# Designed miniproteins, single chains, continued (4), part 24

Each design is a single chain, and the fold is of that chain. pLDDT is the mean over its residues in the fold that is shown.

## One batch from the design tools (miniprotein)

Design m12811
Fold by ESMFold2-Fast:
Structure m12811 (fold): chain A 71 residues (1-71)
Amino acid sequence: ENAELVGAIQKAAREAEKAGKTTEDAIFEELAKYIGEEKAKELRERWEAGARDGARPGGVPVGGVDTPDEP
């Protein structure tokens, strides 16, 4: 199930960070074990395309847009 996959990915990410490796690389490597290397590569490309579209969770905007909304 997807929940098990997500759990395995999170575990792999933690192990990678603990070992001083790239978390993202570990995530996609773990995905390849479950859905196959070709599928994981395709998802990686899609994810990178989405990130380049201008929105990346890792790049939390620090003062990009004024937050004091509402008068």
Scores: mean pLDDT 65

Design m12812
Fold by ESMFold2-Fast:
Structure m12812 (fold): chain A 68 residues (1-68)
Amino acid sequence: SPLDALLESLKRVYKTWKEKYGPDEAIKEFERMVTRVVQWLRSQGRDDDAERLEEEGKKFLEEEKKKS
């Protein structure tokens, strides 16, 4: 789905930032990107998609913390 494609793009940027700047900076950038996309989705009336992206993003970061 378009939402799944957005999430995968966010995860790819996270991976690139983690490789270049480390996990702490990658987490901050991922949170910033998720916030921006969520705000955009809400501006388009896509509140359910925004809520799902917030939840999926939180779950992804929790899983990444376990890999440390």
Scores: mean pLDDT 83

Design m12813
Fold by ESMFold2-Fast:
Structure m12813 (fold): chain A 81 residues (1-81)
Amino acid sequence: MSEEELWKEVDAALALMFLSLAIRDAERQGNTELAEELRKARDEVVEAYRKGDYETAFQIAADAAEKLGFKKVAEEFRKLA
C-alpha cells in the first residue's frame, strides 16, 4: 500500500465516522427523516469507496455536512474531492 492510498483510506474512515455520528445525533433528536437521509448518504459513500471513487465519496460527505450546517467539515471534505 502506498502512503497516498493509506491516507485515502484514513480520510474514508473519517468520512464514514462523521456520517455515523451525524446519524446517531439525528436519531437522538428524533429527526427520523434526517437520520434516513444520512444513512442513504453513508451507503452511497461506502459504494463509492468500493468502486475506488474517492472524489464522489468525499463530495457526498461534504454535501451531508453542509446540509447539517457544518461548513468547516464540508470545506475539508470538498478539499479531498
Scores: mean pLDDT 82

Design m12814
Fold by ESMFold2-Fast:
Structure m12814 (fold): chain A 80 residues (1-80)
Amino acid sequence: SVRDRIEQEQQEAMRRAVEIMNEAFRVRDPEEGKRLVDMSTDISRLMAEVSRLSRIDDDLAMQQMERLREHMRRVDRYLE
C-alpha cells in the first residue's frame, strides 16, 4: 500500500539520519560536525512533518514525502 511505502522510506531516512548524526560526533572538524548535525536534524524535521500530515491528510503527506526525497538526494550528493 501507499502507507507501507511511506513507512519503509521513513525507516530508511531515519537510519540515514542516525548514521549522519553518529558521523558528526566522530569528525574532528567542528564546522563539518555542525554541517552533519544540521543535515541529520533537517531529515528528522521533514520526517516529523510527514508523520504529522499522515494523521490529517494522505495527499499532503505524499507531497511532504516528495520534499523529503528531494532533500535526501541533495544530502547524498553532498556526501559523495
Scores: mean pLDDT 82

Design m12815
Fold by ESMFold2-Fast:
Structure m12815 (fold): chain A 131 residues (1-131)
Amino acid sequence: SKAAREAELHAALLGILAQLRDFARARGDESLAAEVDDLIARLPSLTAEGAAKALVSLLLQALQRHRDDPAAQQQLFGLLQQTIEVMKKYLPYEKVLEILELAIEDARLAGLEDLAALLEKEKEKIKEEME
């Protein structure tokens, strides 16, 4: 069941990565498209936690690079929310909290204060689910 759960998580993340690649190509962001292709190639060698962390990090970098594009922000945040739902379904809640705490810190370091606040709210909801 653990190996099956990891395979299902990888398949779900591949679906999100395909959407992120399409986003990058539609916007002429060749650097992001290349980073997505690199992560897709590395995905089979990553643990479930490592794969989720890598995709969250890539989405935060994309949100930072497209910070002045409201349509891009909306689409990328939607992909980040999909990634959080995949993590909630396939990872232990303690690992989801750890990844979100790292994402909040990275968002703050990137100056994405509104995103950090949204991620803090998501973290509190997940904590309530464990209590």
Scores: mean pLDDT 88

Design m12816
Fold by ESMFold2-Fast:
Structure m12816 (fold): chain A 65 residues (1-65)
Amino acid sequence: MTLVREASPEEVALLLQMEEAILAGDLEGAIALLRELYRARGLTGVTDEQIEARVRHLAALARAA
């Protein structure tokens, strides 16, 4: 609450696990983790299709790097 620019430890842990899943090629796990991260942030306007598309985009960028 006092540091609005800081992510919570829970959000950071979910984000790190999502990145690890993407690097490991576990797209289904990455999708589930991103969905949990968005729910933790109260982002209710994001569709499952948008989450899946974002994970696939991030995975493509990670493989290209």
Scores: mean pLDDT 74

Design m12817
Fold by ESMFold2-Fast:
Structure m12817 (fold): chain A 80 residues (1-80)
Amino acid sequence: SKEEEAEKLLKKVEELLEKAKKSTDSKEILKLIEEFEEIGKKIEEILKDDPELLAKYMKKLSKIHKEMVDKLNEVLEKEA
C-alpha cells in the first residue's frame, strides 16, 4: 500500500537522523539533510492524494528535520 511505502521511507529518514546525531562533521550532516529532503519529497508524492495521512507524515518529518538542523547548528558552533 502507499502507507507501507511511506513507512519504509520514514524508517530510512529515522536512520539518517541517528547518523546525524552521532556525527561531529557539519559536511556529513548537511549531506544527510540533503538525503532527508529527497526522501521527504518522495513521501509527499506518494501521499499527495491522501491529505490526512500526508499531514500525519509531514508532522513526523518536520520533527526529524528540526532535530537534524539543531544538531547541524551545534556542530557548526563547535567548528567555529
Scores: mean pLDDT 88

Design m12818
Fold by ESMFold2-Fast:
Structure m12818 (fold): chain A 120 residues (1-120)
Amino acid sequence: ETAYVGVAAVDAQGNVLYAKRYTFSRSDIDAVIAEILEGLAGLKPALIFLELLGLSIEQQARIVRALREAFPDAKLVVASTQESEEVRALVDRYLLIPLDEPVSAEVVALRAQELLEELQ
């Protein structure tokens, strides 16, 4: 089954440091997590925004834990179609979103910039 992850990272001034959309089979989640960590390596984001679609709660928790370990000083925001207390406990903000909203790298970057303004 197909899953989608939108990732955007912004600095304290709202500059976009990283923005990418991943489309993959759910079985490939560990490879996608590795690619995200490589893409963010050496960056100092103030906020990382994740849009998580078609992932199980366990898979959402896995990606979130990896990012918290790699970037403990960044605010982490997740948007998902599923409610999860486990994932909510790991992040600074958890948003429930409609399944039919489009996810592009540009839209994920814009949402990260807007969330930084809201959380400051």
Scores: mean pLDDT 81

Design m12819
Fold by ESMFold2-Fast:
Parts: C-alpha cells; structure tokens; sequence
Structure m12819 (fold): chain A 83 residues (1-83)
C-alpha cells in the first residue's frame, strides 16, 4: 500500500507536468486536453480508493486531490476557450 501510494504520487507529478505543458501549448487540441482530464479522473479514483483503504493517508490524499481538481479546472477552462 505505501509503495503503491509513492508510485501514485510519481504518476501525479508526471501528469501535472504534462498538463502544464499542454496548457502552455497554443496548438494543444481539445482531444489532447480531454485525454488529460480522463487521466486525472482515473488518478483521483485511485486516490479515493487508497484513502478508503488506509485512513492514515486521508490528509495527504486530500491535498493531492485538491491539486488534481485545480488541474481539472484549468483544462476545462482551456477547452471552453477553444470551443
């Protein structure tokens, strides 16, 4: 479980970097941004499952979920601007 959480944090850091790169790219397509939203939703689902299984992780998971929600909002705003 702890090792799984550390791997998940690394995936989140990589995804955040990808999201920031896409948001900085004026040629990013709606399809590319929607794919990133799907990945964020999948990671958030995994975080929630992990917090449900281990209450000691709730604080750290909550902070990671807040970061993911922020990235979701940025991607959704960008898609709205491209429509």
Amino acid sequence: MEKEFEELKKEIDRLERQVRAALADPSATIAELEALIQRINELMKRLKKLADADPSLVREVTLLMARMLGLLAELELRIRQLE
Scores: mean pLDDT 85

Design m12820
Fold by ESMFold2-Fast:
Structure m12820 (fold): chain A 89 residues (1-89)
Amino acid sequence: SDQIIKEVQQEADWVLSHLQQTHPELAAKLQPIVDKIIDALKNGDVKELEKNLNRLVDTINENLSTLTTQQQMFLIAFTAQIIAAINSL
């Protein structure tokens, strides 16, 4: 639904803005992946969602050791929110 997509966009904006302050290179890497996820959610494109969700998870995992516990927690929560949105399609 449009409301679920709006909620994912709002969380994405919050997560990326917070990462930009401490991890600008990671935020820059995540931005195009997140943009593709939101676009795929709008279009109901499950294949593109799976592809970009995998890229998101891989990129986060590659950088986990550089992140604070709080940053790890909100990225895990964001990933879970995207999965919940996909399951609602």
Scores: mean pLDDT 88

Design m12821
Fold by ESMFold2-Fast:
Parts: C-alpha cells; structure tokens; sequence
Structure m12821 (fold): chain A 72 residues (1-72)
C-alpha cells in the first residue's frame, strides 16, 4: 500500500540519519531521531495497512539509536 511504502521510505531516511549522526558524534540529533522513531512506531502500530516487517524495522532502528546514544 502507499502508506506501507511511505513508512518504508521513512525507515530508509532514518537509517541514513542515524549513520550520519553517529559519524558526527551528535547525541542531540540521535535523541531527536529516537523520539521521532518512537512517534513513528506508535503511528505504525495503530495502522493496519503497515506491514509487521516495517514495524519491526522501526523498532530495530529505535533500539540502534538508543544504543548509539549510550555509547557516545
């Protein structure tokens, strides 16, 4: 669906933004990304048109951002 594709695109953008923020050692940016992913996850879980795989990818990215914050 168009919504699932939009969420997949948001995941791709978030992956690139996390990688850049880690390279830049930008903890504040990682916190913004984590908070954005938590909001995206809430929306995705409430939308039956979003695939389970996309929801899992958002969860994995949120955990990755959190781990990066703790490491930096």
Amino acid sequence: SARDEAFRKAVEVAEREIAKAVADRDVAKLQEIRDGLEELLRIARGDPSVSEEVIRRIEELREKAEAAIEKL
Scores: mean pLDDT 86

Design m12822
Fold by ESMFold2-Fast:
Structure m12822 (fold): chain A 89 residues (1-89)
Amino acid sequence: SLADAISSITPEVRKKIVEAAEKLGVKLDGIELNDLVSAAANLALGEDDTAEKLIDSVANRLKLSDEQKEELRRAVKEAAELLKKHLDK
């Protein structure tokens, strides 16, 4: 089912986002991590505007540079591709 597919991939999505943040020298709290996971899910469903607003919210909260924000956006897009592969069942 869709719910089972999402549940099975959520740890990998979270890990990918955390690892990307660590490479940027950024430490995510639980709210920031949940927002970025939600952004990846929205991108996987084609809701690009919602995803960008979530990424912007996290970047503003963390006071990220434009370069760090672009790398974070890339990581969220890669996480969304992992979700898409598991939603195709």
Scores: mean pLDDT 79

Design m12823
Fold by ESMFold2-Fast:
Structure m12823 (fold): chain A 61 residues (1-61)
Amino acid sequence: SKENRLRLMVEATEGMLRIYDWVVEKAKKKMSPSEQAALDKEYDAVVAKHKEEIERLREKA
């Protein structure tokens, strides 16, 4: 059950990141190159945080 829950959490996080990726790409079309770079940094931070959380859960599994 714990292993199945971990898998579901990983899949849910990846799904959320795909939605966020779509939103980011759509927003970038209205932005200057400098604004796009700032948004990319925000996106990288969000992705890194979620990846770190998944790794922590895997370590405890």
Scores: mean pLDDT 76

Design m12824
Fold by ESMFold2-Fast:
Structure m12824 (fold): chain A 72 residues (1-72)
Amino acid sequence: DAGAFFRRLIREIEESDLDPSTKVVRLAALAVQAAGYGDLDSAREAAERARELLPDANPAAQAQAEELLARA
């Protein structure tokens, strides 16, 4: 089940020891990937989590994540 896979990845990214800049880009990329597979619920969740982390990310990561989220 693709939905179960994407929900697990969102959780693993959020619970990881990765810095906020890495997390925001990975969550934004995951939102695009989930949307591409037709899993709009997981895409929305990943996008919302990415937006919550945006203020804690560096400017380069913010710009990359915003570009990805615009395509999701």
Scores: mean pLDDT 84

Design m12825
Fold by ESMFold2-Fast:
Order: sequence, then structure tokens, then C-alpha cells
Structure m12825 (fold): chain A 93 residues (1-93)
Amino acid sequence: AAEAVRERLAEELLREMLEERLKQNSDLPEEEKEEYRKRAEEIIPPLAREFAKADPSLIEEIEREIATTPNPDARRLGERVLEIFRAGEAVER
């Protein structure tokens, strides 16, 4: 089902985002980075489930944000979110 595909891809995206953010904050102590990873193991699965249920009407808003944002990290995130929704739609065909 589309939701199952979106949930899996959302979990992958959230884990990638966490690792990218930790890499960008190289001044964070390793102990603190490990605490973030530990917390992520608890938080990411329920967040991915909520993301999988998101209204597709958000796609237009995300596309608008990608076009206008000066933040490259926000643009990359938006592009990955759109990829997840498109993959879910392909499975529903």
C-alpha cells in the first residue's frame, strides 16, 4: 500500500537528515551525537507513520517552498518529501 511505502521512505529520510545535521555540527561532542541517535530510534518510527498519513495537498505547498527558499537544506528536504509521495502514488496504481 502507498502508506507503507511512504512510511519506509520517510523513516529513511528522517535518519539521513539526522546524520547530515550531526555531520554539519562537527563541534558537538560525540556523547551528545549518540544521545541524538538514541532518541531518533524512539522518535523516527512514529514520525514516519504520521508522515505517511499526510494530506497530499501539502505537495503544492512543499513545491512552492522549494522554489522560494534560500536554504539549500530545506530545498533538499522538500525534494526528498516529494520523492516519497511520488513513490507511494506509483505503488497505488
Scores: mean pLDDT 70

Design m12826
Fold by ESMFold2-Fast:
Structure m12826 (fold): chain A 77 residues (1-77)
Amino acid sequence: MEKEIEIDGKKFTFRIIKLGNDIIILVFDENGKLVAEIIYDIETKEYSVFQYDKSLSKETLEKIEEEAKKLIEEYAK
């Protein structure tokens, strides 16, 4: 599954993958560059966040994390 979300005037593509006990959200910018990854472990209920694009502001990254968590909650139901 993929969802396009606009954050701070920039378009991001969120790709959702279920892999074993993990829900993985891959976040791509408008040029198809991987900028962040959020991994949710279904067994432990823990989130891991990886920032690949260091030019992203803290505010933009926090909004990306919020949108990814919403998608994980919807997909885990």
Scores: mean pLDDT 83

Design m12827
Fold by ESMFold2-Fast:
Structure m12827 (fold): chain A 67 residues (1-67)
Amino acid sequence: SAALQQLQQQGQQLSAQNPELRKINQEIARKLRAIGDGIDEALKENAGSGDSLLIIRKGGEIGNKRI
């Protein structure tokens, strides 16, 4: 746990030294958060049926809605 926290701090220091890397890390964090939120919403909607296929279907519907 302490090792993971130290690694994360080193990643932040590297990002501070490289503005481009900082931008990339922020964008990755944003995308990961959006994916996590989408999965959480899909799981809540599927709480009654518990079917993983519904999560895939939901992902497909979101993709279709965005072209």
Scores: mean pLDDT 62

Design m12828
Fold by ESMFold2-Fast:
Structure m12828 (fold): chain A 87 residues (1-87)
Amino acid sequence: MSNVEIVEEALKEIEKIVKENASEEKYKIFKKGLDSIRKLAKENPDDVELLILALRLLLQEAKELEFPEEAYKKIKEIVDKAIKELK
């Protein structure tokens, strides 16, 4: 898989979890971060360090928005897996 595909698959899984577990207001805030990272990955697919930083910042935002603990845990697992797959 390309880095763009790795990031996009991770963001799709994360978005599904957030839609199922967050209020509409929190989802709208978080979606701005998701869309920004999608754009970043398409424009900078080979900047692995930048993509790792962006994914870590997304995870921090999930914590700050106080998503349910089980949802946060799943998001963290998806982020950690994506970071390991980036090359």
Scores: mean pLDDT 86

Design m12829
Fold by ESMFold2-Fast:
Structure m12829 (fold): chain A 82 residues (1-82)
Amino acid sequence: SKKLIEELKELLSKILENIAKVSKISDDQGQELSLAALELLEKLSKKSDEEQRKAIEKVESLKDETDPEALIKKLKEITKSL
């Protein structure tokens, strides 16, 4: 649903904002994080509400991640699982 996608956008924005504040991010890492988040949102927008909720729970588990490389990898893995 549109509401679930908006919730995911807000969650991703908070995660990306937090990692930028706690870690020194390179331009390449920033680009990869933005692309990974965009690809996840695009793929999930075509999935059922059940799959969207499940993916949001997985993304919420990343809220305390401070390593940009680990965050990029985990976001890509969630997208691949869809």
Scores: mean pLDDT 84

Design m12830
Fold by ESMFold2-Fast:
Structure m12830 (fold): chain A 71 residues (1-71)
Amino acid sequence: MEAARLGAEALIEAVRRLGEPTLAGEAALAVVRSEPDPKAAGGAVALAQEVQERFGPLVTPEQVRRAMEEG
C-alpha cells in the first residue's frame, strides 16, 4: 500500500516535469526500478490500480508489467 502510493507520487512528478501524459510509461519504468520489492506492492495490476484511484489513469497494468520484466 505505502510503496504503491510512493510510486504514484513519482509518476505524477515525472509527468509534471516532462509535461506529457504520454510519457507515463517511461515514468512507470523509473518507479519500478526504484521500487525495492514490486511484488510486495501487489504487483503490476495493483500498482496501476492504485495510481488510477489516486491520481487518474496514468499507466496500464501492461506497461507496469513490461517495466518489471525490463528492470
Scores: mean pLDDT 56

Design m12831
Fold by ESMFold2-Fast:
Structure m12831 (fold): chain A 93 residues (1-93)
Amino acid sequence: SYEEELRKQNEELAKKLKSKVSEEDMKEARKIVEKLLEKHEASVLMAHRLLDLGVQGLVTPLEIAIGIVLYERAKKVLSNEELESIYEELKKL
C-alpha cells in the first residue's frame, strides 16, 4: 500500500538524517510531538514531508528531529491488518 511504501521511505530518510540532529534536538522534538499528539494523531505522511524537506536542506535540525519522532510514533500505530482483526473481534461482541 501507499502507507507501507511511505513507512519504508521514512525509515531510510530517518536513518540518513539522524547524523544531522543532536541529542538536544531529539529531546526538544519529543516534547513538541507529545504536545502535538494531544490534539492530532501521528501521521506517516506528515513525518514523510518533514524528512523529505530535511534531505533537501529546507528545514532546521529541530524540524528534522520532529520528523524523526513523528515517524517513530506513527510506526508504533497498529497496522491495517491488526486494526481489521480487532474490528472483527468487536463485531462478535
Scores: mean pLDDT 70

Design m12832
Fold by ESMFold2-Fast:
Structure m12832 (fold): chain A 85 residues (1-85)
Amino acid sequence: PSQAVVDENIAALREMIPVLREEARKARAEGDEETAALYEEAVRKAEELIEAYEAGELSNEEAFQRSLEVAVLEVAAAARRAAFR
C-alpha cells in the first residue's frame, strides 16, 4: 500500500479508538465480558500500531497488515455483540 493509504488508515484508527473504548465499556456494563475483551484487544492493538508507526518502526506493508488485524477484532466483537443480544 502507498504511504497515503497507510496515513489515512492510521488517521481513521485514531478516530475509532474512543468509539471502541465506549463499546467495550457498554458491553462490560451489560455483562458481556467476552465482547468487551475483544473491543479492548482491538484498542490495544490499534494503540500499539499507532505508536510503532509514529516511531517509524513499521513498513507500509506491516502497518497495513496490523490495521487489518484491528479490523478483524472489531468485526468479531460486533458479530458477538449481535449474537449475545
Scores: mean pLDDT 83

Design m12833
Fold by ESMFold2-Fast:
Structure m12833 (fold): chain A 80 residues (1-80)
Amino acid sequence: SEVDELRAELERLRAEFKELMKKHPDIDPVKFTAIGLLLAGAEVDIELAEKNPDKKEEYLRSARQALEDVREILEEIKKE
């Protein structure tokens, strides 16, 4: 399901971010905070999508956008 796919992506990005932090402890604190907030927001939106079928698509769109933003920030950090 789309929910299961987004949960898998969320956990993958969390693992990637954790490994990146180990290799780059000097990560920009603003980018670090942004990733943390986006990952937390995506988790909440995925949970709300499962609990609220009538608003499922809205919450899944929000979660997808947050995870896309995380991917972009992680790629920026990798290029630096």
Scores: mean pLDDT 85

Design m12834
Fold by ESMFold2-Fast:
Structure m12834 (fold): chain A 100 residues (1-100)
Amino acid sequence: SLEEELEKEKEQWKKLMEVIEEELKKNPDDPELAIARALEKMGLPVSPSMIELVKLRYELEKKIEELKKKGAPQEELEKLRKEYEEKLLEKRREIAEKKK
């Protein structure tokens, strides 16, 4: 079913994020390289659009973690998450419009 496919996609994205985190430990100053390596390890196609989408999502997680360390309130973290979700949606729309 569509719901099962969406759940599998979600699990694949979570696994990809874990691999990205491992690659970032090796290349902390180059998130695009870390993301490209993670995609390669997962057997996924590496494209500039895919790297950009994954980078935006990972940067959100990193920024949330940094703000938590600085003692930012939960409300501020939620506002930042919504802002990045909107940016991610816009980027997905851009990619979809440019798809062959």
Scores: mean pLDDT 75

Design m12835
Fold by ESMFold2-Fast:
Structure m12835 (fold): chain A 89 residues (1-89)
Amino acid sequence: MLTPEEEKLLDKIYEILKKHPALKDVTRAQLLFALSYILPRSFSDEELEKITGFSKEQIKALIEAVRKALEEMGILTPELKKYLDNLLK
């Protein structure tokens, strides 16, 4: 179950992703599932491909959307930024 703040973040990420050609068909449930593995900083990009079923390109686009949403909401921490920037290499 998501908090109201997490729901707002998820909605913002989803709105960004639905404009992306590679991710426009991703459901909110798939997004939530993927984020549950990406955001804890516990997995490599190769492991994330296996867990989520997304390609490296789709994972990169999703990470870029998360970073943009967090930045626009003013909640992008230095630790999250470092993690996301490393995944975007």
Scores: mean pLDDT 71

Design m12836
Fold by ESMFold2-Fast:
Structure m12836 (fold): chain A 61 residues (1-61)
Amino acid sequence: SPEEQAVRDQARKETMEEVNKVVEESEKNGWSQDELDERLKEVTDRVSAELAERLAALRAS
């Protein structure tokens, strides 16, 4: 549906913005590649969970 597509597009935009912030924070704080990878995984896992919840809420409405 258009509503589901809008939610997916917003989640994609939010993911890109959060990834950019994590990369900038990594550069500023001198994180190891492992620390960066773990933080990026946390971001993607969280956004995926939030997207699933938003889609479920739309379908329940």
Scores: mean pLDDT 82

Design m12837
Fold by ESMFold2-Fast:
Structure m12837 (fold): chain A 72 residues (1-72)
Amino acid sequence: SEAAGEALNGAAGAAASGGGDAVTMQHLSRAGKANREGNGEEAARHAREAAAHSATPLGRQRLLEAADVLGA
């Protein structure tokens, strides 16, 4: 989904700007790969894992929003 890709890109930007850690960025990368492969459930799972490791409230919120779009 184009909307899911845009949500992931937005969440990645927010995470990186807030000093995103390697674990968060790894899960974001896996979420993007799963989304490109058409596996929304796997993409949503990785986005939620990225949110759990986010250092910022905004980064966490954006990742959870992306997960809801991916898993819909």
Scores: mean pLDDT 75

Design m12838
Fold by ESMFold2-Fast:
Structure m12838 (fold): chain A 87 residues (1-87)
Amino acid sequence: SPRERLEEIAEKIKELIEKGAPLDEVLAKVQELLDVLSSAVTPSPAERAEIARLVARLVEALEAGDKEAAIETVERLLELALRLLER
């Protein structure tokens, strides 16, 4: 299901962050999560803006080397994605 796929991808993103994977590898997996979401739902402009803000926050945390903030942001992005999937 899209829900199970989103949860699986989010766990893989968190594993990459914990292992200190390169920014481009982490962002490629984030894009995979967003592609799965887009295949299941059409986010509103406000929801797309919220997704963009979370992705920007994730990039900022990764560039700062703040793995804890990066993982927290991935969890928030997953929560938003699952909420959108239920609408």
Scores: mean pLDDT 88

Design m12839
Fold by ESMFold2-Fast:
Structure m12839 (fold): chain A 86 residues (1-86)
Amino acid sequence: AELIVRRAAAVVEFLEEVLPTTALHRSLKPLLVEGLLRLADFVAPLDPGLAERLRALAARVPTLPDGSLEETLALLRRVDEILRSE
């Protein structure tokens, strides 16, 4: 439980840093939103504040500029790496 909260916090910190300067492929925005909301639901019983930050990030994703598929896949791979790290 504690490990997943630490990983989710690392994802939030990473996305809060990079999303203001990031463009995301329009077709992949829904996938990132779904992933963030699922992670928020998972951590909500353990850390409600972290879950709220994840939901805030999900709400921002549709408002970001449209970007390339390559850049978006690189971002998604980085998020996946953080979630698999210790």
Scores: mean pLDDT 84

Design m12840
Fold by ESMFold2-Fast:
Structure m12840 (fold): chain A 74 residues (1-74)
Amino acid sequence: HMLEKVEKRLQEIAEQLKTTTDPEKLYELARKGGIYETLLNALKNGNDLQKIIDASDEETRKEILKAVEEIKKE
């Protein structure tokens, strides 16, 4: 299920954040974490994912759509 895949990715990001000291990688991990947290909240609360996408800024929309596509491929 998509919810379980999103939770797993958030856990992986949290673990990487504990051991990462490179500022560039920390920034990338924090950004990815934010996107997956948005997906998790939408799925967990039974909200229409499209409604969340429509309410997001352009950059956040692109990253959410990319994350959804990556989850679907796995």
Scores: mean pLDDT 76

Design m12841
Fold by ESMFold2-Fast:
Structure m12841 (fold): chain A 90 residues (1-90)
Amino acid sequence: MDPEVQKKAALVYLEQARKALEEGDLRMALAYAEAALVRAQAAGMDPALLAEAQGHLDKARKALAEGDEETAREHLEKALETLRQGLDSL
């Protein structure tokens, strides 16, 4: 599959994740961020940045399961920033 198509899809999911985060829908923000990560991986994003973003998403998912919305938001913001940085380098 075309890496350019995957990069564009990742950027769309990142924007949707950011919007969901602004609206306070942390569960939807996590879902869109996870979709963005899958597309970023398919686009050929740096494996080190993919691992960093995945780590933040895993911590956000755990925080949401524990009802810690502040920690979930912090890690979602870090995941989105890492994904944007990696995609901008493609």
Scores: mean pLDDT 88

Design m12842
Fold by ESMFold2-Fast:
Structure m12842 (fold): chain A 86 residues (1-86)
Amino acid sequence: MEEARRIAERHEEALLAAEASPEVQALRAAGEARVREVRAAAPDDAELYREVYLEETLAVLRAVARLAGVPEEEAELLARALREAL
């Protein structure tokens, strides 16, 4: 957790700029639509909802890290911390 936080702080300005990009905003909208569809189709399947939410959230995180120029090694540490937090 602390290492992931340090990485995020080091790249904070670039990550914020990447999150504001049209590419990331479109990816977030698509992910939110997919999560809503899964929840509507299988409202009692909490595990499926959790899996899809995590998958879409990680996809956004990886796209943001890539656009921000975060090295793959550091991006994977951020992804691991997010998986553990969810």
Scores: mean pLDDT 80

Design m12843
Fold by ESMFold2-Fast:
Structure m12843 (fold): chain A 90 residues (1-90)
Amino acid sequence: DEIKKITELIGLKLRLIGHILDLELRAPSPEEAREMLRLAEEALERFGEDEEALRLALEVAEAVLARTDDPEIRARAREVVERARELLAE
């Protein structure tokens, strides 16, 4: 179902854009940061061939990493950054 996949991809990109905008305005709570990273991880897993989705996931992870002192969240964000950069290098 290509229409369903395209709709889900567009929805995911819009959610990632929303999180990027929110991160420009304030630091996330730990719960918000985990949800943002979950969406970024979903983009890498499901849409690793879509360059825009990868760039958005990277931007979210970098923004979270810059705005959190939580070592677990930071480690998770670094993993997303590394994976997104690896996929974008292809």
Scores: mean pLDDT 88

Design m12844
Fold by ESMFold2-Fast:
Structure m12844 (fold): chain A 74 residues (1-74)
Amino acid sequence: IEELIDRIIELAKEAIEGGDLEKLAEEIQRLIAELHRVLEEKGPDFQLSPELQEKLREADELLEKASELLREKR
């Protein structure tokens, strides 16, 4: 889980900094789908550590910025 979140953050930062937004968006979407699948496999009683919750918050904020940039170009 942590590794997936870290990769999402890295790709989102790259997208914001002027990387290939279309390619990065596709890879980010794939990683998000994988993260959701892993979380569902853990079940409803699974609790993220405070550190992972903070990383997810950072990922969400970066993904929101990247999504706005994609919408502006389309």
Scores: mean pLDDT 73

Design m12845
Fold by ESMFold2-Fast:
Structure m12845 (fold): chain A 73 residues (1-73)
Amino acid sequence: STKDVILTLLHLIVLGAEVAVARRRTLTPAEQASIRTTAAHGQELVAKHADQISQSAKEKFQATLAELDALLA
């Protein structure tokens, strides 16, 4: 549902903020894997509910995923 996508977006934003704080230390492989798994789950939810999500919301979601990938690089 649209609510699940919004909740996933909020979760990814919080996770991104935690990764930004963790830039004070090296991320473990387990932490990186957890972040990537959450991002993949978010992409699956957007794909499943594509017809119920506005174009603007899809773009914001993809931007959030791109920021997480940049933080992990």
Scores: mean pLDDT 66

